# Designed miniproteins, single chains, continued (3): the designs that were tried, part 81

Each design is a single chain, and the fold is of that chain. pLDDT is the mean over its residues in the fold that is shown.

## One batch from the design tools (miniprotein)

Design m10800
Fold by ESMFold2-Fast:
Parts: sequence; C-alpha cells; structure tokens
Structure m10800 (fold): chain A 86 residues (1-86)
Amino acid sequence: SREISEAVRRAAEEAARLLVEAGVSEEKARQIAEDAVLYLLTTDRSQEEIAEILAKKYGVPKEVALRAVRLIAETLRRAGIARWAP
C-alpha cells in the first residue's frame, strides 16, 4: 500500500541520516539502511543479529548499526507494518 511504501522510505531515510551523523558516508548509509529494512521485513532475525551482520558487512561500529536498526524497527512498528515484540 502507499502507507507502507511511505513508512519504509521514511524509516530508511531517517536511519541513513543517523548513520551519516555518526560518520558513515551517504552512499554506505543508504546501503546499510536499505539492507536493514530488507532484513527486518524478510527475516526472523533479532535487531541485535541484524546490527551485527550489517556492522561486519559494512565495517561500521555495531552500536551505530544497532541504533539504525532500532530506528527502522520502531518506525515500521508505529506504521503497523512490523509487529515487533520487544
């Protein structure tokens, strides 16, 4: 739906901004945010597991990756797309 597409885009954009503010390049930040959305929507991995995978894949600190993943998960939850249990 349009609402789902807009929420996904917003989540990815907000996460990319967070990553850029943490010193990640704009291109890499976009790739990380897009991968985080994909993992959250298509896998049963925890937010911590997704953050670890992305940190290793893109060479960014795990804490920074985790903040981005948590931001995306919360945005998707508020939009009713992902029913994430804490």
Scores: mean pLDDT 81

Design m10801
Fold by ESMFold2-Fast:
Structure m10801 (fold): chain A 94 residues (1-94)
Amino acid sequence: SAKHEEILKRLEEKLVELTGLSPEEALQALNETLTATFEKRKEELTSEEAVKEALREAVREFLRKHGVPEEKIEEATEELTRLVYELYNSDKDS
């Protein structure tokens, strides 16, 4: 849907602005970090809270790896986590 595409595009734009990567590279790198974090913590992913915390952790690590300043990381982590959460949940609630 158009709204799903808009959220995805905003996520890509934010990642590019924060990391300096291309949209494709930024999205791929984030997805790889999310996958690795979920594999590492899958034994503890027993609640919605735990899933959200894993998302924040993965995003935070991704941003640190790509040279985002520490003070900016907290704000960016909250924003990106919200976008990722909205992207996955907006079309699943029917």
Scores: mean pLDDT 79

Design m10802
Fold by ESMFold2-Fast:
Structure m10802 (fold): chain A 67 residues (1-67)
Amino acid sequence: SAREAARRGAEEAARAAAEGRDELASKYHQKGAIDAGNPAGAEGAGKGGRAGPSGALSTTLMAWQDA
């Protein structure tokens, strides 16, 4: 489902960011957005978007904590 895809993308991005691999974190966010059926989100992040990874990550992590 879209929610599951977004969660997986955020988890991979969080891991990459924790390792200091921001470039990989961006790619994981793009993959998560595409898998969730939101390719426009992935395009925006790649075209000089500045808040994409952290914003999406925080929102998904909040939903994940409630589980």
Scores: mean pLDDT 56

Design m10803
Fold by ESMFold2-Fast:
Structure m10803 (fold): chain A 94 residues (1-94)
Amino acid sequence: VKEKLDSIAKGVEGAFGNKELAEKIRNATTVDEVREALEEVFKLGEEYLKKQLDAEMKTMTPEEREKAKQGYEDFVKEMRESLERLLAQFEAER
């Protein structure tokens, strides 16, 4: 799990330039600290994707917008499930 958290921290640092959040992820030692840090990563990713989706939808047909919204919802669900699996793994390793 530590290696997985470091990988996520590097991704956050590279994609968002957020060194503070990356450090928070690396320094997380409790399940609650890991959850808090990963929830912040999820929120940043969700906000970024939502902004991209809103910009793209301005040029889409109504049918394309519905498909794009569904794809976004499916992606957010998969990300949330991945987050919960990582938290469960971290808890089990302690």
Scores: mean pLDDT 75

Design m10804
Fold by ESMFold2-Fast:
Structure m10804 (fold): chain A 59 residues (1-59)
Amino acid sequence: SDDETIGRAGAHEVRRAAAEGGREAAERALQNGLKSIREKGGGDVAIEAIRAAYEEATA
């Protein structure tokens, strides 16, 4: 679904940011990703995917 596709893209960006710049970069990617999900009309599936990626990357 579009929501799953949006979520996967956001999750990938959070993981990439975490690997390159640590927790602070991951936090910026999360905030930017949540804004992007809202603008693209994504829902709970996309939001959950990006938040899960952030929690995993910053654990």
Scores: mean pLDDT 83

Design m10805
Fold by ESMFold2-Fast:
Structure m10805 (fold): chain A 69 residues (1-69)
Amino acid sequence: SAQEQIELQLKQREVAMAVLDLLAEDPDASEAELVAHALEVGRRLGLSDAVARRTAREVYALYQAGKAA
């Protein structure tokens, strides 16, 4: 349903923001550390591990592509 898709998107956004917050605190954090953090946040939100891992990897890839430091 549209409501289930919106809820999924909001949970994914919260996981993505948590990963970005970790990168703001530690810009050299590894992909594995970001995935581990995403899994912890995602599990608390009831998000699947597969979606949490994918979200972390997508954020990491975008961050590395945009990183100017």
Scores: mean pLDDT 85

Design m10806
Fold by ESMFold2-Fast:
Structure m10806 (fold): chain A 92 residues (1-92)
Amino acid sequence: LPSKEELMNLALGAGWLASLLAEEGAPEEDVQRLVELARKLAEATENGDIEEALKYLEELRRHLEEMRARSTNPRVRALLDHLIARIDRVLA
């Protein structure tokens, strides 16, 4: 299972990524959903609710994959691929 530190680092990374994606012109609704999932992951992690944190991490990964599938912007796709790879590494 991921550590609390790993989960919190992913939540912070997702929040940072949301800002970069907004700068690159990603759809506002996709960015807002990413921020919401990052916040929920951080809150569950801080509360020690690992089961809830893992649920939000899975929802976050799914949302990133959906954003990647819809994006034709190579910079947006590269940013999404980077966070997806980080999540997959933590879940391995």
Scores: mean pLDDT 87

Design m10807
Fold by ESMFold2-Fast:
Structure m10807 (fold): chain A 104 residues (1-104)
Amino acid sequence: MEEAIKKAIEDVKKASELLREAITAYENGDKETAIKLAKEAMDLLRKTARDLFSTFDPLLNAYAVGLLDIARDIEKGIEQGKILEAAKNSLKRTEDLIKDLERL
């Protein structure tokens, strides 16, 4: 299971970078690029959650649920035109999850 955890850390770090880039794009007035990058982060978080669920480990399953909640919050932020707030909140949550996964 160390391999699944390492891959999840890598993928969630990539998602956090996409969210950081989305925030920068939005602050520079490029809302379309911000939405695109946030969607890419959302898709990666959903993929990572599926990978963790496939382990059938109860602890990793709990992290997978957390990743799906973050992805859903990004989706709602896009739908409601609150992408900057959603991206900032999701970035913080992904960074916290990375720290938790690195302790496993």
Scores: mean pLDDT 88

Design m10808
Fold by ESMFold2-Fast:
Structure m10808 (fold): chain A 74 residues (1-74)
Amino acid sequence: SLDDLVARLAALRAELAALGLREPSWHLDDVDALVKNARQAVANNDTDAYNNYLARLEAIIALYEARIAAARAG
């Protein structure tokens, strides 16, 4: 669900911070905009838009997970 993805993103942002990895401000702004747009799609009953925003959020999660893995590998 969207709330599950938001919780996962919050956990990954905390992990990045703990590892000394800082996300650029444009990444933070983009994520917050995607969450806002996904919530708006739910309010508008726009399933296609909602699924597209979820897919974009999942791609960002994968990017954060890969960045954490790369940092841990050296």
Scores: mean pLDDT 79

Design m10809
Fold by ESMFold2-Fast:
Formats: structure tokens, sequence, C-alpha cells
Structure m10809 (fold): chain A 99 residues (1-99)
């Protein structure tokens, strides 16, 4: 498998989800987009990529819980989908560095 392409595809899916989040919550969406861009720039350093991924996952998880509390099921689903995208991207980047 082309793990580099797979991690890039999952980061692009994450960016699509973060842009949709921005339409519901501009501040949170913008912060998540910035973290995804930092992850893209850090693709040559697994440690830095992981650091930004952990920051994004925490922020997206907190957003999911907040959205659920206020009954915003669509925003909660987008935040969960973004978490999945980032976990998949991290997994494929780890495989790329180990191959």
Amino acid sequence: DDYRKLYQDHLEHGLDHANKIKSYDEKSGTELINLLNNMRKASGSLGKFTEYAEQLLKKAYDLQLEALKRGDDELAQLALDLQRDVLDALRYLQKYFSS
C-alpha cells in the first residue's frame, strides 16, 4: 500500500470535515483547520505530527461533547468524523515511517 498517499487522503478528508465544522462554529473550525495544516507541514517528523494530532483530537473531542450537550447532532457527528480521519492519518503515517 502507498501509505503516504493514504495518510494524505485522510488529511484531505479531515480538512473537508473541519471546513464543514467552520460553517457551524467558525472559531473551532478555524482552529481545527490550523492544526490540520500544521500536521501537513510536520509530515516529515512523526513526533511533531503526533503532537499536533493529539492537540486536534482533544479539541475535536471537546467540541463533540459540547455539541452533544446542546443537541447539535450534526456538529457532533462532524467532530467525530474528523477524529476518525486524524486517527487514520496518524496510523498510515506511522506505517509509512516503519516501511
Scores: mean pLDDT 87

Design m10810
Fold by ESMFold2-Fast:
Structure m10810 (fold): chain A 100 residues (1-100)
Amino acid sequence: SKVDELLKELQKKWEEFVKLYDDLYDKIRNNELTPEELLEKKKELERLVKEMKKLIDELLANPEASEEEKEMAQDARERLDELLEEAKKLIDEALKKLKE
Protein backbone atom coordinates (compact mmCIF):
# COMPACT_ATOMS: atom_id res chain seq x y z
CA SER A 1 0.00 0.00 0.00
CA LYS A 2 1.02 3.67 -0.27
CA VAL A 3 1.08 3.85 3.54
CA ASP A 4 3.52 0.89 3.69
CA GLU A 5 5.76 2.62 1.10
CA LEU A 6 5.76 5.88 3.12
CA LEU A 7 6.56 3.98 6.35
CA LYS A 8 9.48 2.13 4.69
CA GLU A 9 10.85 5.39 3.23
CA LEU A 10 10.54 7.11 6.63
CA GLN A 11 12.34 4.16 8.30
CA LYS A 12 15.18 4.43 5.75
CA LYS A 13 15.48 8.21 6.36
CA TRP A 14 15.42 7.64 10.14
CA GLU A 15 18.33 5.17 9.80
CA GLU A 16 20.22 7.78 7.72
CA PHE A 17 19.54 10.41 10.43
CA VAL A 18 20.80 8.11 13.23
CA LYS A 19 23.97 7.32 11.23
CA LEU A 20 24.63 11.05 10.62
CA TYR A 21 23.97 11.86 14.29
CA ASP A 22 26.32 9.09 15.53
CA ASP A 23 29.05 10.15 13.06
CA LEU A 24 28.67 13.79 14.18
CA TYR A 25 28.90 12.79 17.86
CA ASP A 26 32.04 10.68 17.31
CA LYS A 27 33.78 13.41 15.26
CA ILE A 28 32.92 16.08 17.87
CA ARG A 29 34.26 13.81 20.65
CA ASN A 30 37.55 13.37 18.73
CA ASN A 31 37.84 17.12 17.81
CA GLU A 32 37.86 16.21 14.08
CA LEU A 33 35.53 18.99 12.83
CA THR A 34 36.27 22.62 11.94
CA PRO A 35 33.70 25.38 12.68
CA GLU A 36 32.74 25.39 8.96
CA GLU A 37 32.23 21.59 8.97
CA LEU A 38 30.12 21.82 12.18
CA LEU A 39 27.83 24.37 10.50
CA GLU A 40 27.58 22.19 7.35
CA LYS A 41 26.62 19.16 9.50
CA LYS A 42 23.97 21.27 11.26
CA LYS A 43 22.52 22.24 7.85
CA GLU A 44 22.58 18.58 6.67
CA LEU A 45 20.69 17.39 9.79
CA GLU A 46 18.11 20.21 9.40
CA ARG A 47 17.59 19.24 5.73
CA LEU A 48 17.09 15.54 6.61
CA VAL A 49 14.62 16.40 9.42
CA LYS A 50 12.66 18.60 6.96
CA GLU A 51 12.49 15.69 4.47
CA MET A 52 11.30 13.27 7.19
CA LYS A 53 8.65 15.75 8.40
CA LYS A 54 7.33 15.96 4.82
CA LEU A 55 6.95 12.14 4.75
CA ILE A 56 5.20 12.26 8.15
CA ASP A 57 2.82 14.98 6.88
CA GLU A 58 2.02 12.84 3.79
CA LEU A 59 1.30 9.84 6.06
CA LEU A 60 -0.93 11.96 8.34
CA ALA A 61 -2.89 13.26 5.30
CA ASN A 62 -3.39 9.73 3.86
CA PRO A 63 -6.98 8.46 4.48
CA GLU A 64 -5.73 4.83 4.38
CA ALA A 65 -3.47 5.36 7.42
CA SER A 66 -4.90 3.93 10.66
CA GLU A 67 -5.33 6.04 13.81
CA GLU A 68 -2.46 4.03 15.38
CA GLU A 69 -0.16 4.78 12.41
CA LYS A 70 -1.08 8.49 12.62
CA GLU A 71 -0.32 8.56 16.38
CA MET A 72 3.06 6.90 15.71
CA ALA A 73 3.76 9.51 13.02
CA GLN A 74 2.94 12.37 15.45
CA ASP A 75 5.23 10.81 18.09
CA ALA A 76 8.01 10.48 15.49
CA ARG A 77 7.59 14.17 14.56
CA GLU A 78 7.99 15.24 18.22
CA ARG A 79 11.02 12.95 18.69
CA LEU A 80 12.65 14.44 15.56
CA ASP A 81 12.27 17.95 17.01
CA GLU A 82 13.85 16.80 20.31
CA LEU A 83 16.77 15.04 18.57
CA LEU A 84 17.44 18.02 16.28
CA GLU A 85 17.51 20.39 19.30
CA GLU A 86 19.95 18.01 21.07
CA ALA A 87 22.17 17.88 17.95
CA LYS A 88 22.14 21.71 17.67
CA LYS A 89 23.16 21.96 21.34
CA LEU A 90 26.09 19.56 20.77
CA ILE A 91 27.22 21.58 17.74
CA ASP A 92 26.94 24.91 19.62
CA GLU A 93 28.95 23.49 22.56
CA ALA A 94 31.63 22.18 20.14
CA LEU A 95 31.81 25.62 18.45
CA LYS A 96 32.31 27.28 21.87
CA LYS A 97 35.07 24.80 22.80
CA LEU A 98 36.95 25.58 19.55
CA LYS A 99 37.08 29.28 20.62
CA GLU A 100 38.70 28.41 23.99
Scores: mean pLDDT 84

Design m10811
Fold by ESMFold2-Fast:
Parts: sequence; structure tokens; C-alpha cells
Structure m10811 (fold): chain A 66 residues (1-66)
Amino acid sequence: MKELKEKAKKLFEEGLRAYEEKKYQDAIEKFTESIRLYSEAGEVYSKEAIEAAVKLSDALIELRKE
């Protein structure tokens, strides 16, 4: 459980970095995997999981524009 949360957080942070660099496809992949791991850890409604889902949506919108 703890290891899944730590890995999910790392992937979310990597996704944020990719998003800031405008690498939206990389950000989408990282956020998607982060959400999957939070779900496996039973953290679907955690602040971190919700934030990852919001950022995934933002990255998808930006990718569509480019």
C-alpha cells in the first residue's frame, strides 16, 4: 500500500514537470499511471488522486490544441 502511494506521487511529480515543459503526451502518460496506482492503493478520492485527474484533463485539452 505505502509503496504504491509513493510511486503514484513520483509519477504525478514527473507528470507535472512534463506539463510545465509542454510535453503534454508524456504528462498524460505519467498522470494516467499515477491515477492507476492511487486507485490500486484505494486512494481514488484522495486530494492527490483528484489533482492528478484534473491535471490529466488539462494535459489532454492542451494536446488537442497543438
Scores: mean pLDDT 80

Design m10812
Fold by ESMFold2-Fast:
Structure m10812 (fold): chain A 70 residues (1-70)
Amino acid sequence: GPAAARAALVERLREMLVGMARKFAESLGADKIEVRIVGDYRAEAIATVGDEKYRITLDAKNNTVTIEKL
């Protein structure tokens, strides 16, 4: 029904956000990448590049990508 269709679209959005966060981490030359969903419209990746760590946050509600050195 319509509710099941909406649930499927939300799941696809989450998969797309995870994929995009992973691609951003890979573009930094990351040796290790950890990606998680942080709510329905937000994904977070931790990218390890040598001795440095970066947090990459994708926020679909605000249409923003943030990269922060940890």
Scores: mean pLDDT 79

Design m10813
Fold by ESMFold2-Fast:
Structure m10813 (fold): chain A 78 residues (1-78)
Amino acid sequence: SLEDKLAEVFKKLREAYLNGDTEAYKKAQEELDKLVREPLKKIEEDYKSGKISPQEAGERMAEILEAVRRARRKYGLE
């Protein structure tokens, strides 16, 4: 699931931070962008182009943001 993938990425970010591994941290940030930022940009583009309704855009965004929130809570970030 998206939540499980996000949980793995947050674990990688935490471990890289604690170990001072700058390269691993940057790589994990790029994985986070791919899982969150890129899908959110696509939803915005689909909405702006008229491919999806405001309601559909809101529902898709909410699904991604809920997965992020659950993954963060699992690792004590929220």
Scores: mean pLDDT 84

Design m10814
Fold by ESMFold2-Fast:
Structure m10814 (fold): chain A 85 residues (1-85)
Amino acid sequence: MEEELLERAARVGGEDARALYREEQEEPKEEVEERAARLAGERMAALTREVLENGTLSSEEYQRRGAEAVREAVEEAVRRYEEER
């Protein structure tokens, strides 16, 4: 059950990151979009695991931190792509 929740959180986070990246970029790059989705998935899984293990976050705080994690993942993917050029 808990593993399924982590997988779902990772998938949803990845989809949100793809949507955000495509909205903010005039010409989206497939490799950057994929990296953003993966990073967002990892961050969302980590956040969900923290909530399941410690119960440290309210629903409001969980949603806020989740949105921040997705945004940070997109920014990180874009930054890494630009630095590699």
Scores: mean pLDDT 78

Design m10815
Fold by ESMFold2-Fast:
Structure m10815 (fold): chain A 82 residues (1-82)
Amino acid sequence: GKEKAEKAGEEVKKKAIEYGMDEEKAEALGLGVRSGAEAGPDKEGAELAGESVKEGAIEEHGLDEEKAEELGELTRKALEES
């Protein structure tokens, strides 16, 4: 439901900030996860979103591969479980 989607977005935002992403970028990511969760994407859509987050975290924010993978996995799970 809406509450679960909101919490999922907040959790991804908090983790992104912990990993060194800019606050505005982390906020945008969290809002995207929330909107995606509310839309109820299928497994394929959730996996693609997680991969996009991982790639962006590495390429735009210089996160190491392990942290970026964890952030992408959090995004995928948040979208699949809502």
Scores: mean pLDDT 74

Design m10816
Fold by ESMFold2-Fast:
Structure m10816 (fold): chain A 92 residues (1-92)
Amino acid sequence: MERLFEEIRKYLEIEGVPEEEIEKILELAKKVYEILSPKYDEVLLSAALLRAFTNISLPKIDEILGPEALKIPVSKIEELTEEVLKIKKELE
């Protein structure tokens, strides 16, 4: 969990997002994680959160999360990413 939010912060900083906005995005990402974590696998949920909250490419997400992420179909990541984005919009 902590590593996921550290990676989100790192890539938002690389993308030039202001610190105040990064803190708001991370708070929102943590709320989405708490809602979805009882229902979904940790690696799948981490991939979907990275996809939803950053502009990181899928190959880079696989590199960050390791070999278990390579076993997850892209379609499952995209489906959960859409659910993450829906919850994010409802919480904003």
Scores: mean pLDDT 80

Design m10817
Fold by ESMFold2-Fast:
Structure m10817 (fold): chain A 92 residues (1-92)
Amino acid sequence: SEKELNKYREEAAKEMEELAKLPDKEEAIERIAEIHAELLAKKYNLDPESVELARELTRAQLRGAPSAEISRLAAEFAEREGRLEAAAWFRA
């Protein structure tokens, strides 16, 4: 299903670009976070907790949360995926 995943990724990217143009920034952020988390879930077969963490990370990034908070969420997400070297980098 790599071809199906690539098609979904391209469609999701276009939808996220269109949503970023919405006048309600908070609604746009929530919808983009949902789409991005769902894309990652399909690509990496994520468990529900990892999907929620991906959603939180995307929301934090789009809202311009403090770099320390974004790095913490990114480290937690990397750890759940077993990417220990990436997690250590985000915690540095």
Scores: mean pLDDT 75

Design m10818
Fold by ESMFold2-Fast:
Structure m10818 (fold): chain A 74 residues (1-74)
Amino acid sequence: SEREEIKARLVAEFERRLRQLAADPTTSVEDIRLAADAWIEYAERLLREKYGFSPEEVAELRAEMRAVLDRVLA
């Protein structure tokens, strides 16, 4: 579905960008966490305001993005 495609695209783009930051030896773990937090907030707002996602669906995306951050920083 379009909704599933939107979520998958946001998660994939999020992971790509965080891995790019993590590959840069001048980027700190704190910088990665701050970038992740800003991106998650942006994605949540986009889903709520533009696409009309439920609070439950937005919370699911937040959890998925937090899991991605944990994997990137492992």
Scores: mean pLDDT 87

Design m10819
Fold by ESMFold2-Fast:
Structure m10819 (fold): chain A 91 residues (1-91)
Amino acid sequence: IDELLLKLEALMPKLSPELRRLVMQAMASVGVAELIKAVFGDSEEGKEKVKESLELAIEYIEKALELEEDPEVKKILEELKKKLEEEKKEI
């Protein structure tokens, strides 16, 4: 996930302003999930909140995929979505 987020950050200047906002919102939601893990640990409450944050990140990535035309950027977004869905299932 971190590697894919860094690749998206490198591509941010090439993205449209609308796509950039969606990607930033997705990255923020992933960051919130990581903070929740650090604060709540492996508690049931923490797991629930992490799932919610990952679901929001997935929603933002799906919206970005609908707007994106560049196949290279789409591939990175699809890989990120898959990783987020896999992480959500492991919780």
Scores: mean pLDDT 78

Design m10820
Fold by ESMFold2-Fast:
Structure m10820 (fold): chain A 81 residues (1-81)
Amino acid sequence: SPEEIKQEILALFMILAAEGDVFVAERQKDIQKAIETVELAIKTLESLKKDNPNLSPEIKKKIDKLIQKAEDTLEKLKAQA
């Protein structure tokens, strides 16, 4: 439906914003700020998936992959802190 298409488009924008936050965090010299930024991105993605259970499996898979990438980035940042 048009409403379902709109929800998927909005989810894709939220995913892109979270990708941007992780990208900026990886280039931030302040490790503690980088950690905070990545943790917030992970929480945002988890909330997006939880609050939108009817998102397509393809969108949910994109969210899960980005969470995994962000968690890997977070582990590397915490090892440096």
Scores: mean pLDDT 86

Design m10821
Fold by ESMFold2-Fast:
Structure m10821 (fold): chain A 80 residues (1-80)
Amino acid sequence: SLEEIIQQLKKEVEKLKEEVEKELPELADEVKKKLDILLDETIERIKKAKSEQEAAEVVLEFKVQMEEILEEARRKAAEK
C-alpha cells in the first residue's frame, strides 16, 4: 500500500538522520533540513501516485536525491 511505502520511507530518513548526527555533526542541522524538505515533497508525490509502480519510481528518485545531499555534505565536511 502507499501508506506502507510512506511509513518505510519515514523510517529510513529517521535512521539516516541519526547516522548523519554521528558522522557529520557540524552539518547535521543543514542535512536534516534538506532531508525533511525532500521527504515532505516525496510523500506528496506518493499520495498523488496513480499506482504502486508510480510510487516505487518516486521512491527510487528520492533515494538518488538523498544520496546527492549526503555526498555534498561529506564533500563540505572534508574541507574542514
Scores: mean pLDDT 83

Design m10822
Fold by ESMFold2-Fast:
Formats: structure tokens, C-alpha cells, sequence
Structure m10822 (fold): chain A 94 residues (1-94)
């Protein structure tokens, strides 16, 4: 499996898990933990450079802060935006 295909699969799995959590009435902390899980899976699977890791870490912190301030109806959009931007960062620095 190519790095791009593997990253797309990890993104798809993260979106599905977040959707299930939102449907079950999960907390913001549960959603944030799912984004952290995605971040760790990207590190373990693709082993990005130090520069890419810094960019991903900054994006994760930014997204966590946005999610904490957001209403429930905004969570899915914020998560999808995070996953798309994370994918772009990894692929541009591959």
C-alpha cells in the first residue's frame, strides 16, 4: 500500500470513529482523543520527518483549541478540515 493510500485509509477510519462518537453523544474530550489517536497512527505508520511532525503537532493544538470553543454542530466540519490539512502536510513533505 502506498503512503497516500495508507494515509487515506487512516483518515477514513478516523472520520467513521468520530461520526460514531458524535451519534452516541460523546464529549469534546472523546473527539479530541480520537484526533490524537489519528496523529499517533500517522507517526507509527509513516514515520514523518521532524519538520512534518512539528507542523502536524501545531495543527493538532490549533484544532483542539477550535474544538473546545465550538458548538456540537461544528465538530464534524472541524474534524474533517483537520484530517484534510493533516493529509496535505504529510503528502507535501513525503
Amino acid sequence: MSPEEKLEELKREAIERVRELVERGASKEAIINELKRFFLQVIETLKPSEETLKKLSELLVETEERLRRADRGEWYEIVEEFLERAKEIVLENL
Scores: mean pLDDT 84

Design m10823
Fold by ESMFold2-Fast:
Structure m10823 (fold): chain A 64 residues (1-64)
Amino acid sequence: SMMDRERAEREMRQYMRESYAKGQEPDGERMLEIALSHGLSEEEARELVRRVLAQFSNEIMDEM
């Protein structure tokens, strides 16, 4: 559902922020697991991971 996608995206963004705060690169497999845990299909999860990674890279550059 749309709400499941929103919750997945929120958790993925939190994971990414925590990873970068620790000086670590986010793990794409972990991000995929997060999306799948929220009930997304594998196709939706893969697309969301790609989108969030692209968008978050720009957001980090703006915050630095």
Scores: mean pLDDT 78

Design m10824
Fold by ESMFold2-Fast:
Structure m10824 (fold): chain A 63 residues (1-63)
Amino acid sequence: AAAERAAMERIAIRAANLVLQGKPLDEVMAEAERLADEAGLSPEQKARVLETVRTVHQAAQDA
C-alpha cells in the first residue's frame, strides 16, 4: 500500500517534469507506462496514474 502509493507519486512527478520540458503526450505516456509496469502496479493503479498524466499534460497545454 505505502510502497505502491510512493511509486505512483514518483511516476506523477516524473511525468510532470517531462510535461514542463515540453515533451509530447505520447513520450510522457510511454515513460509513465514503463515506470508503472516496472513498479508492478495493478491495472487499476496504472490506469489511474496514466489518467493523471493526461490531465497534467492537458493543463500545461492550456497555460
Scores: mean pLDDT 79

Design m10825
Fold by ESMFold2-Fast:
Structure m10825 (fold): chain A 80 residues (1-80)
Amino acid sequence: SSKEEAIKKIKEAIEKETDPRARAALEDGLKLLEAAKNAMQYIGAILRLIGQILDETDPRARAALEEALKYVMEALRGMP
């Protein structure tokens, strides 16, 4: 499923990430994605990640949040 693919991609990104702040950002995105059960919850996760991106001052952590957002959006687009 698109959700399983997105989860796998975020987990792969976490394994490659050496920066603790960026890793924490990816882990937050993973938790939001895993918790989402329907389109409204995916939209909620997207809005929450956008809010975190706007508040994030560290460029690497911001890039990690943007990567997580990308995969959450891909999971939403692939919903049945």
Scores: mean pLDDT 86

Design m10826
Fold by ESMFold2-Fast:
Structure m10826 (fold): chain A 72 residues (1-72)
Amino acid sequence: SEKEKVEEGIRFFVDLWDKNGDAMFASLSKEEIQQLIARIQGLIEKARELGASEELIAELEKRLDELKKRAE
């Protein structure tokens, strides 16, 4: 289902970010970081619309907050 695909995508992103986030962040321009923030926000909205796990969404929101702090 779309919900399962979104949840799998979130789990993949969270794992990837936790392992490689520092290296990924170092390689991105400020504009690319802003685009990534917008994409993650859209993914959170889509996940909520589909009724995805609130715990999983909260994990994504934590990484989004960290990304926003690093962008400042």
Scores: mean pLDDT 80

Design m10827
Fold by ESMFold2-Fast:
Structure m10827 (fold): chain A 101 residues (1-101)
Amino acid sequence: AAAAEAELLGRMMELYVEMRERINKAKSNEEAKKIFEEFLRRLETELGVEVLERTEELSEDGVLKIRVRLRTPAGVVISLELEIKDGKLISDEIDIEGPGP
């Protein structure tokens, strides 16, 4: 249902904003990673979102790059990319990939 989809996306965005704020208060990349993992767990347990793909890279200059591809119960695919350094969010990207028209 369109209403259920809107509510799910709204809840995902609330959790995403909360996760970003918590990461910006983190003291290390490990703490930031744990915050992100908790966010993914909440998406899975509260919203039925599936993690399709997850990659992590740590550069020699200490930038932790996390990429995740997610699928909602309605079949919407969402891509997330985060770059973290010294427990601070440097950049983030969220792309919503709907089923094609």
Scores: mean pLDDT 81

Design m10828
Fold by ESMFold2-Fast:
Structure m10828 (fold): chain A 78 residues (1-78)
Amino acid sequence: SAKLKALEEEAAAVLAAMAPKAAAADPADPVAAMTELMDEIIATAGPVVAAAAEGQRALAAGVPVEEVERRVAEVFAA
């Protein structure tokens, strides 16, 4: 739970920092604005992104989905 709490705090801080940028985004182009926000969240989420990237690489290498889910769940269950 300590890892999960740290991830939640980091995610909340990132989202709070992104809120002014989201509010300033052109509402006529929501897809581009959303893509930019997602890229910034991915760049700054740290351990969550690292776990997701490792899972994605494992899937690309042919590791079974169930095994990848188990590995990723270890990051989120602690």
Scores: mean pLDDT 64

Design m10829
Fold by ESMFold2-Fast:
Structure m10829 (fold): chain A 90 residues (1-90)
Amino acid sequence: EKDELLKKAKIRFEALIEVAEKMGYPELAELVREALRVVQEYIENETPELRARLEELQEQMDRLVSKIEDREKLRELLREAGKKVKEELA
């Protein structure tokens, strides 16, 4: 069961990394890679420290996303990534 959660997390976050790279935001892609690492650790061992780190990473990602001028294009790419994730997880 934990292996399934880890697999799903990897698929979802790797799709987000691909979107960030296609948008030309390597700093955002780096934060998403770090978030994937922390999420994988959190699935294995749920600690308050890992949860706090995930919250910090989410805030950092939100700040970077808020600076993206072409938010409509970002939303479209995220929607396509979400479809791919749903197909791979079905």
Scores: mean pLDDT 75

Design m10830
Fold by ESMFold2-Fast:
Structure m10830 (fold): chain A 68 residues (1-68)
Amino acid sequence: SERDKLEAAAGVLADYLRRHRDHAGLREVLQILGTNLDADDVAGARRELLAFAERHALPAEVVAALRA
């Protein structure tokens, strides 16, 4: 499902942020997920996470996971 794909992609993003000790980034990602998924807006969550990754110039691998 699209939600399962989003959860897998969010896992890749979260793992990257954890490895880089980006606690503020992790908090923001969890807030994006909570707000959008509580509203059952999987597409909105994906758009906001992709914008986060692009805004912070995260590696192409992370961006690609969020686009899949």
Scores: mean pLDDT 82

Design m10831
Fold by ESMFold2-Fast:
Structure m10831 (fold): chain A 60 residues (1-60)
Amino acid sequence: TAEEAAIEGGGDPEFAKRGQDLVKKGDTEKGSLMSMMAGNLGGSVDGAQRGSTAATLEGL
């Protein structure tokens, strides 16, 4: 899940979850930005990117 990917990457799972919720509502741009910020504030950008990708795939 987006939260798990963020935790593994050292990111903030709360930002990843909010990013996923925004993607599910169709606001993919804000969801992507929120997921990127999770990585920047909590560690790995890769973690945030994986979370964003997982959210997008789950939203499809």
Scores: mean pLDDT 59

Design m10832
Fold by ESMFold2-Fast:
Structure m10832 (fold): chain A 93 residues (1-93)
Amino acid sequence: SDEDIVKRFLEDFGQALEYISQNPEVQKAFLEQLTGQLRQIGDNFAEAAKPFLDEFEKLVEQLLEQFKNDESLKEELEKVEEAFEYLKKNSLK
């Protein structure tokens, strides 16, 4: 189901946070991929994502807090925030 797709994405996102914190070389690519995936969920799975918005918010907030002092990732983090707000807005319609 669409909800199973969203749930699996959240599980993968949560698992990836620990890995990327320890592997700086993949951080930018991960954030770019995450931005694209959040926008895709907003476009295609917004209704299915509605029950999970609090879980998305917690993971995004954790990501932003983790990298808040990394100036090299500032643009990518801003795009992740924008993509999540897009997902949230579409889910609440």
Scores: mean pLDDT 86

Design m10833
Fold by ESMFold2-Fast:
Structure m10833 (fold): chain A 70 residues (1-70)
Amino acid sequence: MLTPEQLEEIKRSIRDMIDTMVEQGYSLEEIRTAVNLVLAHLGSDRKVDQSDLDEIREYADKLLEEVEEK
């Protein structure tokens, strides 16, 4: 189980990755693929519960919706 601080650090890392990929001209499909790979990697960690993954996924989906508007 992740602490709230660890969960926020992961969310921040995902946001920074998405922002960097947008700045570098990656497509929404490429960004979505990268996010899915990060989530798969996190799911392999024994400290990351399914509820933590679901919260991170919801956060990432919200960020991807914001990218679609730009």
Scores: mean pLDDT 79

Design m10834
Fold by ESMFold2-Fast:
Structure m10834 (fold): chain A 61 residues (1-61)
Amino acid sequence: EEEEKLYREALGLLREAQFYVLKTDIEKANELLTQARQLAEKLSPEKKAEVDARIARIEAL
């Protein structure tokens, strides 16, 4: 349950970060991406890989 909660929280942070990138609020976007990355360290390797891949896509925007 805790891992599932952390995973959902990380995905929520990634969705917020993407919206802030689209608004050109890079400082807020980077803060959210950092939080998502920290949460990803507590996830299984498979879920961490998914979060890391989404971070990379957002950073490429």
Scores: mean pLDDT 82

